# Designed miniproteins, single chains, continued (5), part 105

Each design is a single chain, and the fold is of that chain. pLDDT is the mean over its residues in the fold that is shown.

## One batch from the design tools (miniprotein)

Design m19650
Fold by ESMFold2-Fast:
Structure m19650 (fold): chain A 89 residues (1-89)
Amino acid sequence: SELEKLKQALATLLEDEDNEEARKIAEDYVARIKPLAEELRAQGYKSAEEALEHLPEEVRELLLLQRELYELLLRGEVDAAEVAELLRA
């Protein structure tokens, strides 16, 4: 699945931040979900808990694994480099 590909790409970036293919997969996925975060923000959802019930199941499962990712997503500033840095913490 696309979510599984993203998980593998993020795991690869944790081991090698310069992996161009893994970075591109993560960036493509983040770019896909950014408009959704903007729509949720426009509707007044300000917390992860409030928005999770209204997200598609695939996005919800991803964000439940990493709440910090959700906070960056709501700010509209998520990219592959930020995702890789959060996963290292």
Scores: mean pLDDT 60

Design m19651
Fold by ESMFold2-Fast:
Structure m19651 (fold): chain A 105 residues (1-105)
Amino acid sequence: VKPLSDEELKEVAEMKKKIEEAIKNKDFETALELIEKMMSSPNISIRMYAAELGMELVSIAPEEEKKKVLERLIEILEEQLERETDEDFKNYLQLNIDTLKSLLA
């Protein structure tokens, strides 16, 4: 992954804080919406961080929310995979989708 600029690092840190606040409030829908917004970034490094944050969200979701979080995150990642042009990131997205689908089985 290409190193982020100081401005990009600040944007990622601010977005991460918003996601963490949503999680603290058990607002997983807002956290997922923020991750989806990061996936719309023209910067591939920011899109990669969005995918990483999504995977972390799954790891910390309580059992009652886990299936809903998994299903929504799979949807977000599959939508990004359809429009992604970077081959390495496509492979990363596919691996994460496969991992998330295995957790639903």
Scores: mean pLDDT 81

Design m19652
Fold by ESMFold2-Fast:
Structure m19652 (fold): chain A 90 residues (1-90)
Amino acid sequence: MSKRLELEVDAGVVEIALSVIITTGETLKKKYPEVKEEIEKIIKEAQELLDELTALVESGTLTEEELKELKERVMKLSRELDEITEKAKK
């Protein structure tokens, strides 16, 4: 497989992860209205990352380093969403 094709496949996995964060956030926002604004910020950031990733893939400019940074940002958003949800349960 070419390096570009390999990066695009990995990018697809990250796109799925971002979509899951957005969908989960929308559900949690309805369940925990007291933290709605905090969850909306996570959803917005996930949408911005998805747009950024899509643009990099479509332009053919996505690098291994950029993909690594995007993966780290996705993990951070997932953790932040979990932390907000746990606070709402208490």
Scores: mean pLDDT 82

Design m19653
Fold by ESMFold2-Fast:
Structure m19653 (fold): chain A 101 residues (1-101)
Amino acid sequence: KKYIIEGSGPYGLGLAYALQLKGEEFEIIEKEDYLGGELTKKMPKDQNLLDYIIDQINKNSDLTINSIEDLDEVLENNVEIKTDNPEIKGFIEGYKEGLKL
């Protein structure tokens, strides 16, 4: 089954990475020429997207991760992730939902 993700805001981007990790087919429908909405709006043009997201998670939460896949262990153990950043919260919620698909 191919999943369709409308909009690549933080939630949609998290969902897409979970699906990519699982090897699922998906398509992102995005009106902007960049992915991640407000999460990645201030990302430098030459920055790697995943490296930027990992850095933002580490700076805006109680987590220290080296890869997005490190979230799998945290979420499997039902650990509460503390963050006041709504974009990071959206990304993590999208990732969590994608893992359940």
Scores: mean pLDDT 75

Design m19654
Fold by ESMFold2-Fast:
Structure m19654 (fold): chain A 84 residues (1-84)
Amino acid sequence: SLAEKLAKALVEALKKAGTKATVEELTDDKIVLSLEKDGEKAKVTLKLTEGEDSVTVDMTVEKEGEPTQSKTYVIPKEKLEEMS
């Protein structure tokens, strides 16, 4: 699935950056990752909405002691195919 391809690419990218990433939840339209780097822990939730030529990703980042951050990305499907 699209979510599986994106999750795999994100985990590998994070691993190369020295970040430990664990996939906590994976569905066809949702990815939940637990991240750990330099003693800092974060939870990232990605909600995927598939369009014709793009995928909209609603990202929520939760860190202990910090306000929840939310951001929306639009990723061309062409770019996702290059990542797989």
Scores: mean pLDDT 78

Design m19655
Fold by ESMFold2-Fast:
Structure m19655 (fold): chain A 76 residues (1-76)
Amino acid sequence: GGLISMAKTTAESSVRAAREGDLETAETNGRVTLGSVNTLRTLGSLYPGLRKTAEEYAKRLEEQLREVMEEKRRKE
């Protein structure tokens, strides 16, 4: 799959792990998701035709990462 597809899977895995109390997996997958967000923002800056798509996916991934951090706070 493409970068966006992999980023979504990693973000979803991170949220699931956080809900299950697996904070280590949640943090690891959250960091991978953050890397994907940074890559998408960079692609949007370099390729104007992709900017809107990259920004929208980056925002969705950041929201999922935010949900992971919120779940971690509840379980710590």
Scores: mean pLDDT 71

Design m19656
Fold by ESMFold2-Fast:
Structure m19656 (fold): chain A 73 residues (1-73)
Amino acid sequence: SVDEEFAEVREEWPRLVQEGLALIASGQALIAQAETVAPSEALRQEGQALVAQGQKLLDDAEERIREVRRKMA
């Protein structure tokens, strides 16, 4: 049911948001390290990939909530 889908999304959403934000933070830290402490194009690329991965998790989670809410309307 739509109510079950919404309950699942609500249960999973905080965890997905936390994971996405953690990946973004880790990626930003690697980018900063590549620029200052240990200059490395490889670290910069790894950091950018983590930021992109975290952003995708956040975007996908938000879209799933929007889809369920659309069905409830």
Scores: mean pLDDT 79

Design m19657
Fold by ESMFold2-Fast:
Structure m19657 (fold): chain A 79 residues (1-79)
Amino acid sequence: SMEELKKKLFEKLGELQELVKEALENPKIQSNPELLKELKEILEELQKKTTEAADNKDYEKAIELVEETIERIKELLAK
């Protein structure tokens, strides 16, 4: 249902917020202006696309975008 999709989206956004906080506190990111810029650009792109998907009630796409972004940030931190 749409309500279940909204709940899943909310949970995934919570995971993303915690990961972003962790990334911004990471010394590797703080010491590298290019990585910090890349992280910010990834987040700005996600915010725009996720807002557009939610406005269209395409919560499945919004969830996919959030999950892809979580994986991208994890890969960035694993370097």
Scores: mean pLDDT 83

Design m19658
Fold by ESMFold2-Fast:
Structure m19658 (fold): chain A 85 residues (1-85)
Amino acid sequence: SDENIKKLEEKYKEAKKIFIEKSKKDPNVSEEEIEEYLKKLDKEFEEAIKVMRDESASVEELVAGALRAIGVILDLELPLSNLPK
């Protein structure tokens, strides 16, 4: 539903803000690494939300889109220095 998409977008925005604040304080993470990682996650999140907004999407596609969006939010909760390269 549109309400669920809005909740995911709000959660993503909050998680992204917290991630930026934490990453800026990490001496092992450069500003360039932060920017590139955020660009990647922004693209993945936008693609997931696009699937969820597709009125022709199957139930399986909608579930996959939602799980992908949640996965991107969870990735923002991990320190960048500890993420797989």
Scores: mean pLDDT 79

Design m19659
Fold by ESMFold2-Fast:
Structure m19659 (fold): chain A 85 residues (1-85)
Amino acid sequence: REAALAAERAEAARYEEEMQKLLENNTEENREKAEELGRRRLARALHRAAGLDEEAVYEALLNKDWETVLEAVAKAAELELPAKP
């Protein structure tokens, strides 16, 4: 699907452009925007890489639920986390 590829490319380019501009200026306001973009982009990347629920990952990042985030990252990276006792 050319439409799907075009949308993905446009989204990636948009995030890259915005993130680069925010990091270039490095103001307090831009730092907050960069953090938000980073969380949204990470959640979307994990959704695409491992088929995880994008909203669930975003909420975990927002709430600093690192256990859920690490589980999502491990699944996306095909890494195995230590088994519970």
Scores: mean pLDDT 67

Design m19660
Fold by ESMFold2-Fast:
Structure m19660 (fold): chain A 74 residues (1-74)
Amino acid sequence: SELQQRVIELLEEALAKSTDPELQAAIRRALELLKQGASVEEALAALYRGVTTPEGRREAQKLAEEVQDALEAS
């Protein structure tokens, strides 16, 4: 629950800072999955699948690394 909340916070911060529409849509899908009780792994898979632009893919990779770091820090 605490870990899930931290991941949700990271995704919400990334959504607020993102300018890529595909990444914004992917982050919203990941947030909905987490709110429905899906695993962090399922949410990250949705994030990677939803982004086709080079810029969006780079930002998705950075976000995935931040989520991974949060998992390790917990």
Scores: mean pLDDT 80

Design m19661
Fold by ESMFold2-Fast:
Structure m19661 (fold): chain A 92 residues (1-92)
Amino acid sequence: SYREELLRLAEKYGAKVEFETIAVADAAALEAEAAAESAANPEKLVSVVLIKRTDTEAEVARIEIPTSLPEEELRKFNEEVLRLLEEIRKEL
C-alpha cells in the first residue's frame, strides 16, 4: 500500500514519517507549524504532505529528515516522494 511505500522511502533516506487524518480547515496551519519547527530546529527538516482529502478530512504525512543528509540525497528523496504522491492520487 502507499503507506508501506512511503515508510520504505523514509527508511531508505533515514527520514521519519507519521500519518495523520486532520480536518481540511487545519491543513494550512499544520503545514505552517512544520515550517516553523524546521526553522527552529537546524538538525532537521519537517514537512507535511497531503496524501488525499475529502470535503471534511485530509490524510497527511508528516516527514522529518536530518539536515545532515547530502543535498543530492535530499533532492532524490523529495523527487521519489512526489512521484509516489502523484501515483497515489491517480489510484484514489
Scores: mean pLDDT 79

Design m19662
Fold by ESMFold2-Fast:
Structure m19662 (fold): chain A 76 residues (1-76)
Amino acid sequence: MGKAQQELRELSQQLVAQGVPKDTVAQAVTKAVNLAQQGASVEEIAKLIQEMTGASPDLARRIAEAAKAVVDANNK
């Protein structure tokens, strides 16, 4: 249970470790999940994460994929 949520949490911790404020990370993750619930693409979500946090394209894409996986698991 919560495997996708755990992955999203671990990726969020990587952003904090890179110096992104924890509040900014929490807001970025919340918006990413909300966009995923609205059917946004991985590319759209990754762009939002990059704009909010300054994360690398690779890390932003992994967070976007994890956010979509969380939504898919919760809508089952």
Scores: mean pLDDT 82

Design m19663
Fold by ESMFold2-Fast:
Structure m19663 (fold): chain A 72 residues (1-72)
Amino acid sequence: SAEEEALFERAVEAARRGREAAEKGDVETAKRYYQEAIRLAQEVLDRFPDSRYRLQAENLIADSQAALAELE
């Protein structure tokens, strides 16, 4: 659905912004965006359990959690 797609796109955009902030050395901004990406991706899984984005959302959560663990 359009709502499902928009929610997943918001999660992807948050992760992208987190990565950009991390590359610039803005650790606090990077952490906020990665946390938002995880929250939005988890919302996709909660609200749309049979989503075509299920695997992508799970991967986005895992990648964002790994990125958070590496931030100093």
Scores: mean pLDDT 89

Design m19664
Fold by ESMFold2-Fast:
Structure m19664 (fold): chain A 97 residues (1-97)
Amino acid sequence: MLPQTKEELREVLKLLEEATKRIEKETHDPKEALLNGIGGLAELILQLKKLEGAKQEELEKLLEEYREKYEKLRSAPLEEQRKAYEELKKKVEELLK
């Protein structure tokens, strides 16, 4: 029923992490790289929500939390954006286990 498996989503997460690190190192705007990384992690949660029945409420709450934080993070210091990216990445990694 879903276009991707959890294993495929884990591979996408790995590729997103490597891409975010590469762009952050190569760009003059590391904030844009981190915001794009956060957006990619939110997309992975949306795909996981389509795959998982039992975790719908938890996944929806996580998406709502980061939708609200995303607008604030756009104007936040780099350190706060990096922390938000790492925290969301860790949550997505745990959800994909």
Scores: mean pLDDT 74

Design m19665
Fold by ESMFold2-Fast:
Structure m19665 (fold): chain A 89 residues (1-89)
Amino acid sequence: NKLLEIILDENASVEDYIKVLEELTGIKLESLPGMNTEEDQKKYVLGLILKYLETGSPAIETDELLKYIDMDLKELREKVAEALKKYLE
């Protein structure tokens, strides 16, 4: 599965994660919040993907966003990959 390959790729860009989000939701991500680092931008998009896979909505509150930003990027990727595997079954 191409989406799962992107999520598991440690070298995936923010743009790669945005493509996964758009493919899953059918919704264009028009802007990223004012994130200071590429890592935080990756965590934001991964958090939206995880929220969508768990709830059917990519809507994320500020407190949930901070929780994802505080997570290790590798741990967040692994959580998204597991949720995506379950979603695709």
Scores: mean pLDDT 78

Design m19666
Fold by ESMFold2-Fast:
Structure m19666 (fold): chain A 80 residues (1-80)
Amino acid sequence: PKKYLFDPATAALFRSVGFPDVMTLEEAYYALVEYLSRQGLFDPEDPQVVDLRGTPLGEIVGKDRATLDELYAAVEARIQ
């Protein structure tokens, strides 16, 4: 599978949860979900929605609230 390099802020986020700087898109989605789970950011009433207020990920994507699909698209948009 094709591997991608992400922008420095996104790569730093992935490193914080133990993922490498260069990875497949599937690995990047696993890193994203792992980050969201470790930080407790999922909405308890809707597991497709996350609260990003005051988080580094919120700063990276420019949103306080997002769906998983929106975050997957945002990660893909940050490929170098």
Scores: mean pLDDT 82

Design m19667
Fold by ESMFold2-Fast:
Structure m19667 (fold): chain A 72 residues (1-72)
Amino acid sequence: MEEREKLKEEARRIAERVAQHYKDLGLSKEEAIELAERAVLLYFKSKGVELTDEEIEEMKEIARKVVEDVFS
C-alpha cells in the first residue's frame, strides 16, 4: 500500500538523520541503532500513527539497516 511505503520512507529519513547526528558525536553503531529505533517510533506516535506490533518490528529493522549503512 502507498501509505505503508510512505511510512517506510519517513522511517528511513528519520533514521538517516539520527544515525548521522550520533555518528558525528562519536557514538557506537550499537548505541546509534537503539537511538534511531526510538526516534522513529516516537516520531510516529507524535504524528498520531498507531503501529501494530509487526509494523513496529519492521520500522526497527529499517532503522537498524539505515544505521548500518551510515556507519559503513
Scores: mean pLDDT 83

Design m19668
Fold by ESMFold2-Fast:
Structure m19668 (fold): chain A 85 residues (1-85)
Amino acid sequence: MPSERDIMDLRAMGMISEVYLYARRNKDQKVLEIADQAAEELNRLVRNNASVDELRDFMRRVTERLRAAGADQALVDWGQGVIDR
């Protein structure tokens, strides 16, 4: 049965997938670099058995990096919505 941590891991993977799709559609190399770095960080967090709170903090950091990079506000708002669920 999926734990709350497993559900949060799936949400984090979904966030990264959406960031990759956005970068590909918009040919945004800076957002692509954020997605690559986020994928590496998530793999490390999962390997180290990260808590639900650590996964939420990770998703918040990704959303902040997207905002700082000038990504579309809709993508930033979507990311915040995933965290707040």
Scores: mean pLDDT 80

Design m19669
Fold by ESMFold2-Fast:
Structure m19669 (fold): chain A 91 residues (1-91)
Amino acid sequence: MEPEVRVIAEKTAEVNGKKVTVRLLDSEEAALAWADREGGAVAYKVINGAFYRLKGTVDADTARAIYRLMLELRDLAEKHGAAAVAKVEPL
């Protein structure tokens, strides 16, 4: 059964042979659940368009890529976002 998780927006980038995808979500609980399911994902809380890490760790280059994608999502995050999940996959 599909969790009732609303993806508001997503952005993807490639960095150092990795695919990084950030999904903006309407629920902090949903972000934590997705991070647990997708092993190696990073969960963030969104407050007034600012992103605060809740769970997960990444290297500095990957963290910079995630931050850039979050800046691209900032307007939607300020208006609609409650959380985000960043997934990192090898290319």
Scores: mean pLDDT 76

Design m19670
Fold by ESMFold2-Fast:
Structure m19670 (fold): chain A 81 residues (1-81)
Amino acid sequence: MVEKPSLNFSLSMRLTMASEEDKQLAEDTLNELKKKGFKVSEKDGVITISGKAKELRQFTDGIEKLISHASKVEVISAENK
């Protein structure tokens, strides 16, 4: 109970979608992550997703879904790894 990890994680990536249809599916996945309590923002084509370490499993699942719709994935930054 003492010194509980309070670290948050953050991932910024640029995803090149395989098609416009894949872009819509990716947006749906981002909305699901927002509903699960993750902070999601987009700026200059870079998507940043952040959340609490306790939700890492849900985060990882969401990221895998996003990557599955992308023809190219570029990781810009990652924290709390």
Scores: mean pLDDT 72

Design m19671
Fold by ESMFold2-Fast:
Structure m19671 (fold): chain A 76 residues (1-76)
Amino acid sequence: SLLFIGPDGSVYRADIEGDRAILYTAAKSEEDAKYLADWLKRRGVKEAILRVPDSEKENVELTKKALEEAGIKVLE
């Protein structure tokens, strides 16, 4: 697993398999969502799978929107 820190200090956990990412945390702000999407795009990610706990579900739509705006396809 990869860990990285967003501009708001949020810690993100992801696994990257080729051009696909599995995300275990959702972004908690629009700024962090854009940071996450840009970080994944720079790594060549084309598809993302959200494996986010129910406690983070309220932030899933915000994260999905940022990923899709960056050209990353979101899979459920």
Scores: mean pLDDT 76

Design m19672
Fold by ESMFold2-Fast:
Structure m19672 (fold): chain A 104 residues (1-104)
Amino acid sequence: MNAELNEEYFRLAEELFEERRSTARSPVERLLLLIGAQAYAYAKVVEGLPEEEARRIGEEAVERTREAMEREREELGLAEEEWERRLTEDAAAYIARVEERRAA
């Protein structure tokens, strides 16, 4: 991939995530914000899509992730509280790994 576009993509995704990070009420919500920011930034910077379409792609990525999480919960047959606990732990760990990798 083009290194310049990758740098711009990562910077935009990080800026958007940081702007919205304080509005997140949970690690899961932070993960969804990160996914949306990454999808939007990739569509805008790497794919060169118009602002309106890039925003739609970001929103769709969040919605698809929510749907995938709900489907997985149902397939595993877990109680809501146990699923929320696991998802929260996994989301927090994932966010920490992404932040550490980008800081390096």
Scores: mean pLDDT 75

Design m19673
Fold by ESMFold2-Fast:
Structure m19673 (fold): chain A 63 residues (1-63)
Amino acid sequence: MEEDYEAARKRLLEKGYPEEIADSLALTAVALRKIGQAIDAGNEEEVKKYAEETVKMIRKLEE
C-alpha cells in the first residue's frame, strides 16, 4: 500500500498538484484500488480492514 501511495503521490506532484491535494488524491486512489482488489478476491475481512485503515489515515490528515 505505501509503495503504491508514494508512486501515485509522485505522479500527481509531477503534474503540478499542490502537496496537500496530491497526498489526499493519492491516498484515495490507492485505497479504492486496494478495496477493489479485496472485493475481487472475495475477502470481506480485507475490504473492512482497508476501509478502516483509510478512514484512520484521513482523520490523521484532518487533525
Scores: mean pLDDT 76

Design m19674
Fold by ESMFold2-Fast:
Structure m19674 (fold): chain A 67 residues (1-67)
Amino acid sequence: GIKKPSKEDLEELQRRIRELMAEAEKAGVPVPVAIGHVLRAVGDMIEGNLEEAWRTLEEARAEVKAA
């Protein structure tokens, strides 16, 4: 079912976003591409799809590392 984000989930999201943005900067990935993935994950979380949000961020991190 749809999960409502907890305070801990929001803090974890903020931490993962910060880490993704730092890795994207190091890898030379364009900021708009990284932001696109972040916005998608935030959208999933707003809809209560926490597992999908985490998956989206992990996929984005893998793409950044592959770049």
Scores: mean pLDDT 71

Design m19675
Fold by ESMFold2-Fast:
Structure m19675 (fold): chain A 100 residues (1-100)
Amino acid sequence: HMSVKEKAKEILDKILSHPDSTFFSVLPDPELFPDIEKVVPNPIDIRTIKERIDAGEIESLDEFYELLKKLVENVKKLYPEGSPFYKAAEKIQKIIDEEK
């Protein structure tokens, strides 16, 4: 069986190959969102998830999927429905649902 780390990297690479995924690699600018923690208490991006995979800090695929779900939920809370970031979050959610 493929290790959790190898499977998580495979799924993340699939997400990162999507044209809109680059928008998720950057946390919102603190000057534009000074009260971001009022909307998203623990902001997370794809880069942070990748770093946790590489460090061996992700114990299970369920934990990995929960991190991706938090990323999607955070984007949907920060950006208007129909925006490029919101649409990219919907595409990532679809990839997660298809991999489960």
Scores: mean pLDDT 69

Design m19676
Fold by ESMFold2-Fast:
Structure m19676 (fold): chain A 73 residues (1-73)
Amino acid sequence: SEEVFKEYLEKIDKVREEILNNQLSPEEIDKKFAEIAKWIYKNKDKLTDEQMEELGKKIKEVYDEAKAIREKN
């Protein structure tokens, strides 16, 4: 379960890096996060409530950053 948690944190961080480097379209961002959400749902029984909350917070942080970047440009 800790391995699954770390794997999804790394996937979210990778998407964040690609957003910050303006490498993804809005449609690609939505698709990548939809895939991450699907994988988290599939592995929910392998994650603690605290890990699920942390992943949710990180996803929201990245969405908020993506929105800010888009509004600034």
Scores: mean pLDDT 76

Design m19677
Fold by ESMFold2-Fast:
Structure m19677 (fold): chain A 68 residues (1-68)
Amino acid sequence: KKEEAIKAGYEAADKRGPFFGSARGAIAEALAKVLGVSKQKALDALDEAGKETTNAYEVTEKAVDKLT
């Protein structure tokens, strides 16, 4: 579910800090759990999205689009 994945990623970002680097692992874990993919696959999607933006929320949205 795209909406649930985005929400989980935002919650992870809020708990760890506003910058993608500080939240990367927590966002990846949240996306992997919600979407049923491996943490590594979620990290790869986040890293690819992170080439386009450094905003943790935008990276989360772009990564979810790549995974769904």
Scores: mean pLDDT 76

Design m19678
Fold by ESMFold2-Fast:
Structure m19678 (fold): chain A 58 residues (1-58)
Amino acid sequence: SRSDQVVQEMQNLAQQSTDPGVRSYLQMMVDTIRRNPDMSDQMTDIAQQTVDRVRQQM
């Protein structure tokens, strides 16, 4: 699903980042999506924007 895809993208970014703040934030987003399946589409959109911003910095 789209949420599974963005979760994997966030996990990949967390693995590539040495910044503990970035890792913590991405982990929080993953946990939020997994705990709130009824809001997963809205959270997925926010998470995708976050992934795009992190990639822009790379």
Scores: mean pLDDT 74

Design m19679
Fold by ESMFold2-Fast:
Structure m19679 (fold): chain A 94 residues (1-94)
Amino acid sequence: SMEEELNREIMEVAIEMMEELLKATKDEALKKKLEEALRLMREGYENNDDKLALQGWMLAMDAAAQNPEFKPTFDKLVEEYNKRVKEIREKFLA
C-alpha cells in the first residue's frame, strides 16, 4: 500500500540517520548503545516489525539525549531527518 511504502521510506531515512550518528560517535558506551539500536531498527525494517523498529529508534534517541557532548551532532542529524521526512510525505501525501 501507499502507507506501507511511505513508512518504509521513512524507516530507511531513520536507519541512515542512525548510521551517521554511529559514524560520528567517539564514545565507546554510546557507540555500543547506537549499534544495538541500529541492529533492532534494521531487524524491524527487514521483518516488517514496526514495534521492534520503534524500540530501536527510542533506544537511540534516549542514548543520544543522555550524552550532552553529542547534542550538536544529534541536533543536526535530527534536522536533516525532519527535512527528508517532510520531502517523503510531500511525495506520498500530496
Scores: mean pLDDT 80

Design m19680
Fold by ESMFold2-Fast:
Structure m19680 (fold): chain A 69 residues (1-69)
Amino acid sequence: TGYSRAVNALVDAIRGNPNVNSNDVMGAMVHIMAGDITLETKTSDGKTLLELAKDLNRTDMIVLLRSLV
């Protein structure tokens, strides 16, 4: 489903993957707007998106994630 692809695209973006597909990112935004993906959403690693961004010291991603909610 688009949900799993959307979560994976957000994880890849937080990790700094330059090959993140723009269509997958668009799908992620749709799920965020619908409330399906939130700051409480768990990744396959069992961490929230915000926790993952903090663990990787991705300050720009922390700011972005907080602005989306």
Scores: mean pLDDT 73

Design m19681
Fold by ESMFold2-Fast:
Structure m19681 (fold): chain A 59 residues (1-59)
Amino acid sequence: QVRLELITAGSMSALPVSAQEAADIVLAISGGRASTASISSEVSLIGAAVTIVELIINN
């Protein structure tokens, strides 16, 4: 399970997409259960996590 999640995140970050698209896709993968203003900070953290995963996978 975790392995598939990591591979999916890696393939998304490898795509030439904008941060907005990446965050949107990650939010959909996480279940899309939250769409409140208070969750905006969580989306930013998810975007940062995707960038870190991209650095690890691309390196």
Scores: mean pLDDT 51

Design m19682
Fold by ESMFold2-Fast:
Structure m19682 (fold): chain A 57 residues (1-57)
Amino acid sequence: SLAEVEAYLKAHDLHLNAAQRDKILEILEATDGNVELAVRLVVKEYGNDEDKLRLKA
């Protein structure tokens, strides 16, 4: 599902670092493979203000 995470990040113009990407993969198992929810949780806790705004638009 790394390819699905990367596709989602690209589609929403999100600029996450390697540590944030690794955290998404860890949380992805807990979210039953829900890429959107996993990305939103990581961005909410660790993301910059610009990426947080992009996910709320």
Scores: mean pLDDT 76

Design m19683
Fold by ESMFold2-Fast:
Structure m19683 (fold): chain A 74 residues (1-74)
Amino acid sequence: MEKELEELKKRFQELVLEVVELAQTMPLDERKAVYARLAKLGSEFQEAVEKKDLEKAKEILKELEEFLAEVRAA
């Protein structure tokens, strides 16, 4: 379980960095909205990790992956 949570943490960090890099090419208003979304997802992910809720952590990671796909399509 702890090993799986550490793997999810690494993947989450990688996805956050990709979204942040893409956000640098966006207008300021859109970039602020992206950062607000990342902050919310980050808080929810941290809570899931602290509670060792593997299923919730996976769901939040999936939401971040879907968000990254939306950002790439914009």
Scores: mean pLDDT 83

Design m19684
Fold by ESMFold2-Fast:
Structure m19684 (fold): chain A 91 residues (1-91)
Amino acid sequence: SEANLQAGTALAILEAYRRAAEIAEALGLDPAEVRAAFAPLVPRAQAILAAAPEEVVARLRPLARALAEAAAAGDEEAAERAWAELRAAAS
């Protein structure tokens, strides 16, 4: 559903924001640029998750974490697979 996809995306944004320095290092980017890209999205992501069912958040959180971990490792193929799995689980 759209609501589940919004929750999954919100989780991915928050996990990426937590790992912004690691993602920046893996990609050869400035950590400040990565933080600046995600920071404006954080309040909206938090609001979406506060309204989301606990069972949906619990189910999608490990998938969002895997996506952020793949991005932090610089593994583009793993990140693409993790995103596809997150989207499928949100449907």
Scores: mean pLDDT 86

